# Designed miniproteins, single chains, continued (3), part 7

Each design is a single chain, and the fold is of that chain. pLDDT is the mean over its residues in the fold that is shown.

## One batch from the design tools (miniprotein)

Design m8222
Fold by ESMFold2-Fast:
Structure m8222 (fold): chain A 79 residues (1-79)
Amino acid sequence: SAREEAEKLVAKGLELQKQKRYVEAGELFEKAGRIYEELKDYRSAGASFLHAAEAYEKAGRLEEAQRLREKALELYEKA
């Protein structure tokens, strides 16, 4: 299912983050966030985009991190 795909992406993203593969982790968290958003699971979508923002911040991608933090806030307001 789409939810199972999103959950697997989050799990893999967390694994990559432990390996300090921050850009790849951020990309997987963004994919998970988009799937949760399609499912209208705004809380899980917001959490996934926040994980992506934290990963991109550690990678020095500050503009991408800021954009995703703002998106997470909007999604939490819908939840």
Scores: mean pLDDT 91

Design m8223
Fold by ESMFold2-Fast:
Structure m8223 (fold): chain A 55 residues (1-55)
Amino acid sequence: TKEEAKKLGEEGAELLKKGVPREEVQDKLNEKVKKFKELTEEERAIIMEAMNSVG
């Protein structure tokens, strides 16, 4: 759902802020995404937007 995508994006952003390498953050988010039903394009955009706000 959009709410779950937002939470994933926020979790990714928090990890980036704490200094976790982007590649590790992406791997963790990808593992979590595989446990959810297929993401929509909008849900992917929410995750990316949250992570990009850190950089």
Scores: mean pLDDT 70

Design m8224
Fold by ESMFold2-Fast:
Structure m8224 (fold): chain A 57 residues (1-57)
Amino acid sequence: GVVELAMRVGGLSREQAEKLVELLKDPSVSPEEAAEKAGVSVKTAEGVKKLLDAGFK
């Protein structure tokens, strides 16, 4: 799933990946805001958002 992909390619902990995915499910939350709140890079948040938009769970 998208959480496992974020952990493997983004180097995120499970907790960071789950928080990032939860934040990005809200369309009013930008990748920049999600990155700040999850403690990850903006590029990582943008990558995860693209995976979610492509239908990854």
Scores: mean pLDDT 79

Design m8225
Fold by ESMFold2-Fast:
Structure m8225 (fold): chain A 61 residues (1-61)
Amino acid sequence: KIVVEVEAAGVKFTATLDGDEITVTSDKKLTGEVAKKAEDLARLAVLRKAAELKAKLEELL
């Protein structure tokens, strides 16, 4: 399970990757394109973190 926090427009977004499902939550509500872009950024950040952890695991093996 991987969790990444991203801050955009003074709002904290938390992206959680559990298996193949990504959940994004925020401490405040945003609307429109800003909300969409912040969610996309959070999703990309957690996927990038997953890839980095996989690469580090391969280095240990």
Scores: mean pLDDT 74

Design m8226
Fold by ESMFold2-Fast:
Structure m8226 (fold): chain A 59 residues (1-59)
Amino acid sequence: ADELVEKARKALKEGNFDEAIKYAQEALDVDPTNTRAWAILGQALAEKGDTEGLAALDA
């Protein structure tokens, strides 16, 4: 159960946001009540989304 969460967390620490999102989503597909998976997914999406949003505003 926690294996995907650990992979997502490691990917997030390494800056691999796409992999972190993928593993976190897979963990949530198995265990939708896993708060750690939700936290990792939220952070990875914020990192990726904030970067894209800032780039769009900055041109």
Scores: mean pLDDT 73

Design m8227
Fold by ESMFold2-Fast:
Structure m8227 (fold): chain A 85 residues (1-85)
Amino acid sequence: MEEELREYYLALIDALASLPPEKQAELVAKARESYEEGLASGEASEKEIEAGELLLRALEAAAAGDLERARELAEEAARIAAEVL
């Protein structure tokens, strides 16, 4: 599970990084909206919130051109997400 989530999250980072800047910004904004909706639901566990925040930060880092930081954050997000899935 963790390995599959890690590969999936890293693939998301690579996919985002391959897009034009306008599309990167659009996807980051949509990811932030989804994260905020999840928080507002009150249904997410602390670990789900932490994993979601790390993945959002990873996407933001990738859009800023910091792919090394983005991959580190994505791997940490996958590790935490695997504990709640």
Scores: mean pLDDT 81

Design m8228
Fold by ESMFold2-Fast:
Structure m8228 (fold): chain A 80 residues (1-80)
Amino acid sequence: SLEELEENAKNEKEKEAIELLKKAKEALEEGKYEEAAEYAEKALKLAKEIGNKELQKLAVEILTEVGVKELEEAVKKVFS
């Protein structure tokens, strides 16, 4: 979980990536898909720079969920 990763974070880039993932989740829950994608992409970049595969996986999971939600909203417009 993000809480477990935060407790084990040992450098500023790792902490920044975790904070960005938290902001991405908050934006996703608020329906702010573009903002969620931006935060998750920034987190993914940092996770790649530090070689943290767990943070990379979480960022990709959020980006995937954003894509699913954007598709769901597009489908709603077609069936309206």
Scores: mean pLDDT 82

Design m8229
Fold by ESMFold2-Fast:
Structure m8229 (fold): chain A 96 residues (1-96)
Amino acid sequence: MADVKVEKISDNVYKITGKLKKGESFSVEVPEPGTLTLIAGNVKKPVKLKITRPDGSVEEVTLEPGEEYVIENAPAGTYTFTALEDQDIDLYVIIS
């Protein structure tokens, strides 16, 4: 079970903190189509995630500390983020 806190800190911003084991996941709901931006925060190692989009398409992303990853033309729906390895997570998910 993921030891992860998913906090909606504003209408457009989620903060995800804690520990993920390989294969554990968290989800973020995007209410309308737009841009989804991932920002790795105060992490000591790269964040390595598999992103499953609402349509079931999958991509893998590696975020260095402070790095941003942008998904343009992101459809509305549930985005699932799955850990590719055991890791500490500090991540912002911004919807715009």
Scores: mean pLDDT 83

Design m8230
Fold by ESMFold2-Fast:
Structure m8230 (fold): chain A 119 residues (1-119)
Amino acid sequence: MTEIRVSPATGTVELVMDEFDEEAFREAVELAAKEKAQLTIVLLRPLSDEEIDLIAELVKEAGVKRVRVVSAPDDAAVESAVRLARKLLEAGVSEVFVGGESNAAAERLQAALAHLYPG
């Protein structure tokens, strides 16, 4: 199930993904770019490398500057969120935030992103 939530009060567009729906994803990305809003991507399952590459390209093409990646507390979903965050930074997204309702998942995402900027 793919759900797009718009919060005008917070300037956030949230996309919740169980199955990858390219059309819904493209609409969410275009809306976030148009509104200059933060795009929040919520992963309920692991993503393939092809899905991660496509997501990063769509975000880059639309010119979204701020992305938040949140995953379910499943290890494979957390690893997909890490890979997606890395690909978004490589694609030139200016600000990538990591976090989730699970403190452990948020900490794992933040620790993995630290590897993108080794001292």
Scores: mean pLDDT 68

Design m8231
Fold by ESMFold2-Fast:
Order: structure tokens, then sequence, then C-alpha cells
Structure m8231 (fold): chain A 92 residues (1-92)
């Protein structure tokens, strides 16, 4: 269903953001990059919680709630990836 697709997309974006954060840390974070990584990690924590809630809503048969939660998780994961890539661009 749509909710399951959105959860998968959010999980893929989370994985990409974590890879970008990892690479940025290996290359060397600038002071600004450290702040961007901290914000990205906070967004990923929120996205992960929303993914768990969306999966629970699917089990409960509440597909409309699952879709709304999954859409929010995807948006947070997209923003986290954007911040992670910005941190990587600032890495030395």
Amino acid sequence: GEAEKLILEAEILEGLALIAIGVAKIVGLSEEGKKLVEEAEKLLKKARELIKQAKKAIKDGDYEKAKKLAEEAKKLAEEALRLALEALKLAK
C-alpha cells in the first residue's frame, strides 16, 4: 500500500543520510558541519520514531494514520539528508 511505500522511502533516505554523516565525519567536520550533523541526527531520531508509529498503525488497520505518519517521517528524513550533504560539502 501507499503507507508501506512511504515507510520504505523514509528508511532509504535515513540510510543515505547516515552514510553521508559517516563520510563527513571521516573527511573531517567543520564547526558549521558539526551543527548540521547534530540537527540531522535529531531529525533522524524523530523520523525513526514516526516510522515505528506508522508500522504500528498498519498493524492496527489504521492506514490513513500510517500514511500521515509515514509522510511526516519521509519529510524529516529528506531534510536530514539535505543537512548531511551540506555538512559533507563543508568537510575538509
Scores: mean pLDDT 89

Design m8232
Fold by ESMFold2-Fast:
Structure m8232 (fold): chain A 61 residues (1-61)
Amino acid sequence: SAREESLETLANNIVDSALRWKLSRDQALALARTMATALGLSEEEIEELVRLVDEKLAERE
């Protein structure tokens, strides 16, 4: 769905930024939550974004 595609794109952008700036896992997850909240995402969408970022970071180790 367009919603899932948008969250995937946002998660990829956050992961790329976290890797570029050498953020810790906790810092990257905090960034994801902050950005999602600023964008007005629902609680469910915030948790999904945080989950996607966490999974993507684990895959790149």
Scores: mean pLDDT 82

Design m8233
Fold by ESMFold2-Fast:
Structure m8233 (fold): chain A 85 residues (1-85)
Amino acid sequence: MREEAEKLIKKGEEYEKQGLYHLAIKYYLEALKIYEKLGDKEGVARAKELIGKALKKLNPDPDESAFAEKLYKEAQKIYEELGLK
């Protein structure tokens, strides 16, 4: 499952490079679910950070931008707790 989550992250990053942020978010959300089931805090932080960044790029509306900011801050907090920056 970890390898599957990593492949989903990689596929999301490829879509993000193409400017397809909505597809990138879809793959990052699937990876997030896998990392949460595994208790992989670093993986959860990475997925939340990527979702937050992609949502900010998509800029659907102010409320969704606020949600993206929340996800990004949650990811930063997890990285800080793990000693990663």
Scores: mean pLDDT 75

Design m8234
Fold by ESMFold2-Fast:
Structure m8234 (fold): chain A 94 residues (1-94)
Amino acid sequence: TADEAARRAREAGIRASEVAGKMGLDPEKISPVEAANAAIQAGDTAAAMGGGLASYYLEKRGEDPSKPMTPEQLARAAGEAARDAGDDAEVGPS
């Protein structure tokens, strides 16, 4: 469901910030782009997805995905991207 996808994406966003922290970045001041790149370097596909979804959502809204944000803001952006994609998938004939 869209809600389940959004929940998993929020968890992936938090994971992306945690992975960035393990790689020596400040997880409270990390951009989605930085978080995604850190996750890719660490080989963490779930974290890379979280950062990538957050980055995509910000660009879609005309916001800068390279601006630093808190883990909660990154998780929210990732969750909204997944919810939006889930809603689009459910817009097939009911």
Scores: mean pLDDT 79

Design m8235
Fold by ESMFold2-Fast:
Structure m8235 (fold): chain A 65 residues (1-65)
Amino acid sequence: SEAEEAIKESLLDVLRELGTPEEELEELRKASMEELLEKVAEVLKQPLSRIKEIYEITLEELKEE
């Protein structure tokens, strides 16, 4: 969906700013959303459950006008 793609690109931009190598970012772009969220959780040192909660809230907000 357009909302999911927007979130994915935003998360990749955040990971790039935090020092994730471009090679890893290209792999994550091809990966599932779950794999991307796992990497975000690792880099931010947050539990995956918290990152998934934020993702679900953001996705719902982007789907609502």
Scores: mean pLDDT 81

Design m8236
Fold by ESMFold2-Fast:
Structure m8236 (fold): chain A 61 residues (1-61)
Amino acid sequence: QQAMDDATRISQALAGPARALVAAHPPEEATGGLPSKMTTDELIARLQAHYAARLAALAAA
């Protein structure tokens, strides 16, 4: 069940200092229109990449 543990850790990391941005842009909006029948790892990669870009923009502010 390491995949589930990794998912939890990634979610916690994303909820860090940019939690306000994450709350304003929930996963549904972040992946809007994309299929969600992917593997857990693929879905995590998509969300992490999307939020990473958002975090970078916020950090650059």
Scores: mean pLDDT 56

Design m8237
Fold by ESMFold2-Fast:
Structure m8237 (fold): chain A 70 residues (1-70)
Amino acid sequence: GPIEEELQKLLKQRKVAFEDYQAHPSPAKLQHLIEESLKDIEKFPAHKEKILEFIRSLDPELAEQILKLL
């Protein structure tokens, strides 16, 4: 449905940001990824676990840091 399509588009955009962070790490990029991930979970609360599993597939340590902030 429309919500699932919006979420899929968002996750594709986030994957690009994660790949940029992994290639060129910086504290500012890390902070931005954490803030955006928290906003994504707030926007799609019914899909929180799906968002966390997506992040965990890219960076398991970052996923656990985000989980501790929830």
Scores: mean pLDDT 84

Design m8238
Fold by ESMFold2-Fast:
Structure m8238 (fold): chain A 94 residues (1-94)
Amino acid sequence: MEKVIEESRKEAEELAKQGFSPEEIDRRLLEKYALTAPNVEIGYLLRLIGNALDEAIRAHPGDREAIRQHLAPKSAELDKLVRELNKKIEEEKK
């Protein structure tokens, strides 16, 4: 489940080294993942991850515990979406 987040994070670092903006990086990551598992759920999932994390950090800058507390309900929804995405990827491999 966390492999998608970690994979996209590493890919984002590589694209950043190539001089792409954060917005451009998000677009390229969506394109890459759409090629392996072509569905709009990946794009929605990536946007949800980014928005939730940005909101938590912005609301509680430097407060790690408050950030985690803020993300707790969003983490549950995110985990649910990751499970649903994995099911679709597995079905498409047939």
Scores: mean pLDDT 62

Design m8239
Fold by ESMFold2-Fast:
Order: sequence, then structure tokens, then C-alpha cells
Structure m8239 (fold): chain A 99 residues (1-99)
Amino acid sequence: KKELIEKIKKAADELMAKVSPEARQAIQTIADAVIKALEEAKDNFVQRVANAEVGATLRVIGDIEELWKTDPELAEEVRQAVLEALRKIGEIIDEFLKK
């Protein structure tokens, strides 16, 4: 668990360093939800993480929709950052499950 959480934190930090403040907030929201799910899970952590990702993504989509009304280019940047964060987190979890 600890190594998995540390890898996710590092990947999120690296992604956040390269993007706008709005995209950083979106990445942080997803990473925090996944980390919390991993810390709280005693069993079935893969499903708990998936549920956390869905919940965090739905919240972030609402923020992107609101941002789209005033700054469509920034909204698209945030959307792409979210997709990249989800992809990277998924890769880290898949690698961990392979042991």
C-alpha cells in the first residue's frame, strides 16, 4: 500500500508541476480521492479506487462544464489533464497488481 500511494503522489505532483492552476486543482482532486480510497481500504481496494475515481471525475466534470462557459481553451486543457492523470494512476495500479 505505502509504495503504491507514494508512486501515485509522485506522479500527481509531476503532472501538476506542468499545468495551469485549474488543471492542478482537478488533478489534486482525483489523486486525493484515490489515495484516500487506498488508505481506507482493508479489502477490495481495486473496486474502492474505481468508485473513488468515478466520484472525483464527476465532480471535476461539473467544474469543467462551468469553466467552458467563460474559457473553453482552459476547460479543454483541464479535461486533457484529467484524462492523463487517470491514465497514469491506472498504469501505476495495474503495475502494482502484477506484483
Scores: mean pLDDT 80

Design m8240
Fold by ESMFold2-Fast:
Structure m8240 (fold): chain A 74 residues (1-74)
Amino acid sequence: LEERILVELSEGPRSPRELAERLGVSQSTVSHHLKFLESRGLVERIPGTGRYRLTPRGLELARRLKASFEAEAA
């Protein structure tokens, strides 16, 4: 799930609700994983918006994961 969150955020900043809808999971599940990713320095909250974005480290990891998922889908 964390890997899917990183890939979704590589397409742009999203709220926990938007991620929950896109991933087919509960908002509480997404919020739990976002807090974990934030603690690892992979995502950060955008002040005043309630949305999250990738850090530079998170973006690098998301690019690698996206390439892997696209290869599995092909």
Scores: mean pLDDT 76

Design m8241
Fold by ESMFold2-Fast:
Structure m8241 (fold): chain A 88 residues (1-88)
Amino acid sequence: MEKEKELLEKLAAMLRRIAAAIDDPDVLALLEELTEEFGELVNKYTGEGEEAKRLLLERLKRVLEDPEAGKETLARAAALLEELIASL
């Protein structure tokens, strides 16, 4: 319960930060920093942080191929996670 909420809050905050910085030329460095933090949290609760980090980083890099659509997608995903957290 508390573990799931913490992971979801971290993921939502990360998606918001990436959406805000998606047009930044250093956005790849931000992706790596945030996915590392997320991987550490996943590893703390599941022991699978490295695989979770790798998969998430690959997905986020693909979002950068269309920054406008990616920005909207990330912001919408973060909003859905925030709504889910509020219902917990």
Scores: mean pLDDT 73

Design m8242
Fold by ESMFold2-Fast:
Formats: sequence, structure tokens, C-alpha cells
Structure m8242 (fold): chain A 71 residues (1-71)
Amino acid sequence: GAAMREKMLARLTKALQQLGVSEEEARRLAEEVVDLLERGDYAGALALLIRHLGPEHRAAAESMVAELARM
């Protein structure tokens, strides 16, 4: 529901900002990632995160996707 979507967006936006992503870009990226997760496209969500964060952040991206997918 909308409340869960907002919680996912807030969590992911904060995590991305902690990795150095700007607030505006983190919010946009979080919305795209959450949209993919809600459609069941876990591979797409992971690929999008890695594309923006870099391959060195794969483990962090995988953890973020796994945590959000369990919400």
C-alpha cells in the first residue's frame, strides 16, 4: 500500500545519501528502484542501483534490494 511505499522510499533515500548520493538524485533513484520492486523486477532494481553506485557497491545494493523486498 501507499504507506509501505513511502517507508521503502524513505529508507532507500537515506541509505543512498549515506553513500554520497545527493538528496534529489537519491529520491529519484529510490522511486525508480521501488517501482521496479513493486513490479517484481528484482534484477532490474539491482542493475539500476549498481549502474548509479558503481560495481564496488554491489554487496550494499544486494542488501538494500533484499531488505526492501522483505517489507
Scores: mean pLDDT 86

Design m8243
Fold by ESMFold2-Fast:
Structure m8243 (fold): chain A 111 residues (1-111)
Amino acid sequence: AEELRKRGEELFEKAKAEPAGSELALTNYLFAAANYAAAGDYKKAVEVLDEAAARNADNPRYKATALLMRAGILRAAGDTEAADAALAEAVAAAAGTPDEAAIREAAAALR
């Protein structure tokens, strides 16, 4: 729906306005991607999550969270190969961190 796409755009702009690495920025990116995906705009949803992951390169938990959502959206779009790659990247991003076990469990649930 057009309203979902507009909401996605509003949330994406809010995310970009927040400081890099902030929880609010990540939350707005995730909601923006969800709204774009719900509108059927998987390409834009993935683009939003790629930016979220890039802006959180130094925050393993936030980067892994963005990559997990990206994997779920890619699966919904029918791109299983890209989804599997995103799951592996999310696990790698969390490797050696306190969040590794939780990210591995989430990744396994998305297979």
Scores: mean pLDDT 84

Design m8244
Fold by ESMFold2-Fast:
Structure m8244 (fold): chain A 80 residues (1-80)
Amino acid sequence: SKVEEYLKKIEEALKDPDVVTLTLKITRIMHEALDELSDEEVEQLIKRMRELAEKETDPGKRAAIEAAVRQLEYELEVRK
């Protein structure tokens, strides 16, 4: 699914050891997802990203995922 494709892009971005560059990559991926995915698919992506955050052991990477989730949730609320 498109949701799984975006999740894979996020997982690839998280392999970047530099938190600043991975945050920029994740922000770019989020903009693409918001443009391409339906609201239901964005909600599914949020759920999967929360699961990724819980598994993430690096605090900087976890914070980047959590910030991305908050941004997606905010965008969904203002689009409804």
Scores: mean pLDDT 84

Design m8245
Fold by ESMFold2-Fast:
Structure m8245 (fold): chain A 57 residues (1-57)
Amino acid sequence: DELEKVKKEEEKKIKEFEKSIEPILRGARSIEDITIPLKELEELKKKAEEKIKEAEK
């Protein structure tokens, strides 16, 4: 089932991205250093949901 694989891959990518931005957030020197990775995370989650919906068809 392609849907199952897509869900697992997207979830894994989101978790890995969250872990990747943690040191960036801790070392942030400006508000932009924080908002940029958070914005990317939000977009990544949004695209993951869209890909999962697309795979259901």
Scores: mean pLDDT 77

Design m8246
Fold by ESMFold2-Fast:
Structure m8246 (fold): chain A 86 residues (1-86)
Amino acid sequence: MDKEELEREVKAAMGLMYFGLGKLLLSKGDLEGAFELFKEAGRLFEEAGDRELAIEILEEGIKLLEEAGAPKEQIEELRKLKERVK
């Protein structure tokens, strides 16, 4: 494993952790914290080169935030990030 490969694996692992923590914060009513963690999770998977997982994570995050009644501006920011990952 070279440095670039290790960096990609670390980013993917961090993305999973951030997504899990985002769901935990959402369950506690922290919509802002959940939004920030879902956004960073999507960005980390994009940087890791896992486009499909980045899209899936962002779509799930958008769905969870919409169900929780998060501000439209936060939802649109995640949608824009998802479109960029394509």
Scores: mean pLDDT 84

Design m8247
Fold by ESMFold2-Fast:
Structure m8247 (fold): chain A 63 residues (1-63)
Amino acid sequence: MVDPRLLEAEVWIAMARMAAALEEDPEKRAEALRLVDRAEEAVREGRYDEAIRLAEEAIRVAL
């Protein structure tokens, strides 16, 4: 069984990656991608709430 929070974190990370890909400012894109990398590390450690928070921050930076 997959933890529902894992699926939620994966969806937020996917959305953050899309937001970063659409960002035209290279500095904002780099910061958003850094936050995505940290979110993926949090997922590997089972820290899904942290991963969701980092992905949300990445989306805010990329907007």
Scores: mean pLDDT 83

Design m8248
Fold by ESMFold2-Fast:
Structure m8248 (fold): chain A 82 residues (1-82)
Amino acid sequence: GAAELLRRAEEALREGLRDYKEGKELLEKASSKEDILRGIGLLLRGIGLIYEAGLLAEKLRRQGIPLSEEAEEALRLAREGV
């Protein structure tokens, strides 16, 4: 249902933003090749989750379902390229 898709969009955005932030912080503080690889992995996962959230939010919008502020943010970030 619509509520489940909205929740999935919100959860994907929260997780994606967390991974993106952690990846950026890890890369800024990187002291080893392991840190660099982990940081890149987190950034890529974060970007993927943000775009998934944006796609889910766009699907809800096309169905005429009102979006939460988090779902609107997911659409914005997906369009602007994080």
Scores: mean pLDDT 87

Design m8249
Fold by ESMFold2-Fast:
Structure m8249 (fold): chain A 81 residues (1-81)
Amino acid sequence: MTLEEIVAELRALAAELLPRDPFAAMLVATFAHDVAVLKISVEGLRKATANIVATLESRGLPAVAARFRALAERAIAVLES
């Protein structure tokens, strides 16, 4: 999966979340933007991933948290290559 494809899937996940949980949607969309513009360090992306996953789980969205984590970890792996 390319970085562009991962960003597209993160944006799609944010769009799916928007009517259910606008706050969670904003967190996922912000992460997608940070990945796309390459301005956040890999360490910063790892911290953001952990914080967003914990927030999604605390909001009762464990399946969404798992999907987000998988996409975020793939993005970080591509950026470390």
Scores: mean pLDDT 85

Design m8250
Fold by ESMFold2-Fast:
Structure m8250 (fold): chain A 55 residues (1-55)
Amino acid sequence: SAAELAAQGAAGAAAFAALGNERGKDYATRGSVAGRQGDAEAARRYLDLAGEHAV
């Protein structure tokens, strides 16, 4: 759901911030915002982009 994607994005943003990964944090934050606004498609796209920066 959009709400679940928002929660994932918020958790991901915190994790990326702790690692100093600014790009991953930015994408995860955008995903969280989109999910909170009910845009599940945008939320998923941003979370996928954040995942690309997990390495």
Scores: mean pLDDT 83

Design m8251
Fold by ESMFold2-Fast:
Structure m8251 (fold): chain A 63 residues (1-63)
Amino acid sequence: SKKDKLKQKILELLSKGPKTAAELAKELKVSQSTVSSLLKELEKEGLVKSKKIGKTTYYSLAE
């Protein structure tokens, strides 16, 4: 599905280093709300973790 393909692309981009939802949205050419929703799912699945630095939330691979 399009959702599963986007989740795989998010993981591929995060393998290059931590990124914000806005950076991922720009790279994938989708809305930030779509990316944020998928990141929450990946975080629930234990594949992605979040870290807040100041007012900005960064996402990275959990392992």
Scores: mean pLDDT 85

Design m8252
Fold by ESMFold2-Fast:
Structure m8252 (fold): chain A 78 residues (1-78)
Amino acid sequence: MSEEELEGEIMVAMAYIHAAVLKIAAKNTGDEYLAKAAEEVERLAEEAERALAAGDFEKARALVEEAIELAKEADKKA
């Protein structure tokens, strides 16, 4: 495994963790905004995973960064 592949796998895992945290928060609060944010973060994580599998490390990184930024914005607005 290359260092880029390892970093990509860690970043994708981080995006999925952010989605899971938002999903738990949405269930506990009943907040539809958090639920929609969780779904969008999960979608971006899935796209990043596919990009990583295709060897597109730059695309995977960009998608993970977008997912994390969306998760931060969701936390600020909830």
Scores: mean pLDDT 82

Design m8253
Fold by ESMFold2-Fast:
Structure m8253 (fold): chain A 67 residues (1-67)
Amino acid sequence: SLEEERKEVVRYTAEKLREIGEKIDKLIEALKNKNREEAKKIIKEMNPKASDEEIEETLKRLEEAFK
C-alpha cells in the first residue's frame, strides 16, 4: 500500500540520518585527537566527489572550530 511505501521512506531517511550522525561523531573524535589522516578519510567518505584540495580546505575550517 501507499502507506507502507511512505513508512519505508521515513525509515530509510532515519537510517541515513543515523549513519551521518555516526560519521560526524567519528570526525569529531578524530579532530579532538588531532588525527588529520582519519579526519580526511571521513570527510572524503561523506563527500566522495570532493577534490583533495576541497577536503584539505574543509579540514582546515574544522580544525579552527576545534582549537
Scores: mean pLDDT 82

Design m8254
Fold by ESMFold2-Fast:
Structure m8254 (fold): chain A 108 residues (1-108)
Amino acid sequence: MEIERLIREGRYDEAIALADRELQRDPNNYVSWFLRGLAYFNQGRYDEAIKDFEKALSIDPNNYQSWGNLAQVYYQQGDTDTANRYLDRSNSLSSPGLGMLYDAYVGS
């Protein structure tokens, strides 16, 4: 919640610092990996974002939001084949329709 708020406010360095602190307490918290990756993505730090999203997915491979955001990073890097594969995985794990609105919200 707090990390997500910092990201929405454009306070990415603070979001990363808070996520780092949370990961020191619980390195198996996939949400903290995911949110730190999202902050890196918003800073244009795509390599760090990919690593954090991949780490989140190694802990919870059913997190469709991590698959969707990983797809968006690869789209930004021009790797549409990898992006489409990850987007298909995200869609297979979420309910069609309303679940996709979260990814559209980040892209808008």
Scores: mean pLDDT 79

Design m8255
Fold by ESMFold2-Fast:
Structure m8255 (fold): chain A 75 residues (1-75)
Amino acid sequence: STEALIEALLAEARELIDRAAAGELSPAEAAAGFDALATRAAETLTPEQQAAWVERLAALGEEALRRREAAEAAA
């Protein structure tokens, strides 16, 4: 389903964010991972599905940024 495809892409984005935050990925490796994910989304999703994925990805990024800033402020 459309939701299953978007959720799979979001799950991979979450793993890239988490691995980068844990120091398991260099900035270049993280960037390459996100570029590959964006390419796969463009190849796999329709334009309407891409709009939904981009919106949800932006929300995920905002949440991850807030959690990182809170963790850095606490250190």
Scores: mean pLDDT 79

Design m8256
Fold by ESMFold2-Fast:
Structure m8256 (fold): chain A 72 residues (1-72)
Amino acid sequence: GAAGAAAASRAAAEAAAKGGDAPHMSQNATVGALAAGSEEGGRYGALASLAGTQGDYKTAAEYSRLAAEAAE
């Protein structure tokens, strides 16, 4: 369900942040934003996407994780 998808997105975002895998973090930010669906989750998802476009992949991964947490 949505909670399971959000938990998986959060775990993947944390792993990507530790690994420095920029493409993986960008995909994760998108998935996290879509899974969130809430106003708070949507804000974090948008911030994650913006950070990714600026090349700040660590911040993008962190916001993706927060978006996934908001969806739970």
Scores: mean pLDDT 60

Design m8257
Fold by ESMFold2-Fast:
Structure m8257 (fold): chain A 58 residues (1-58)
Amino acid sequence: SMSEKLKEEAETLERHAEANRKGYEQASKDEEYGEEVGKLLEESYKKSLEKAKKLKEE
C-alpha cells in the first residue's frame, strides 16, 4: 500500500513536473528561448512524471 510519505513525494514530483512542463510550453512558443532548452525541459518533466507514477504504484 502507498504510504502518506510516498504520496507526498509523488505530489512533490508532480509539482516539479508541472513547473517544467509550463517552462517547456513557454520555450516552445518563445523563439528566443532556444530549442535545446525546450528539449531539456521536456525530458525533465517526463522523467519526473515517470518517477511519480512508480511511487504511486508502490
Scores: mean pLDDT 74

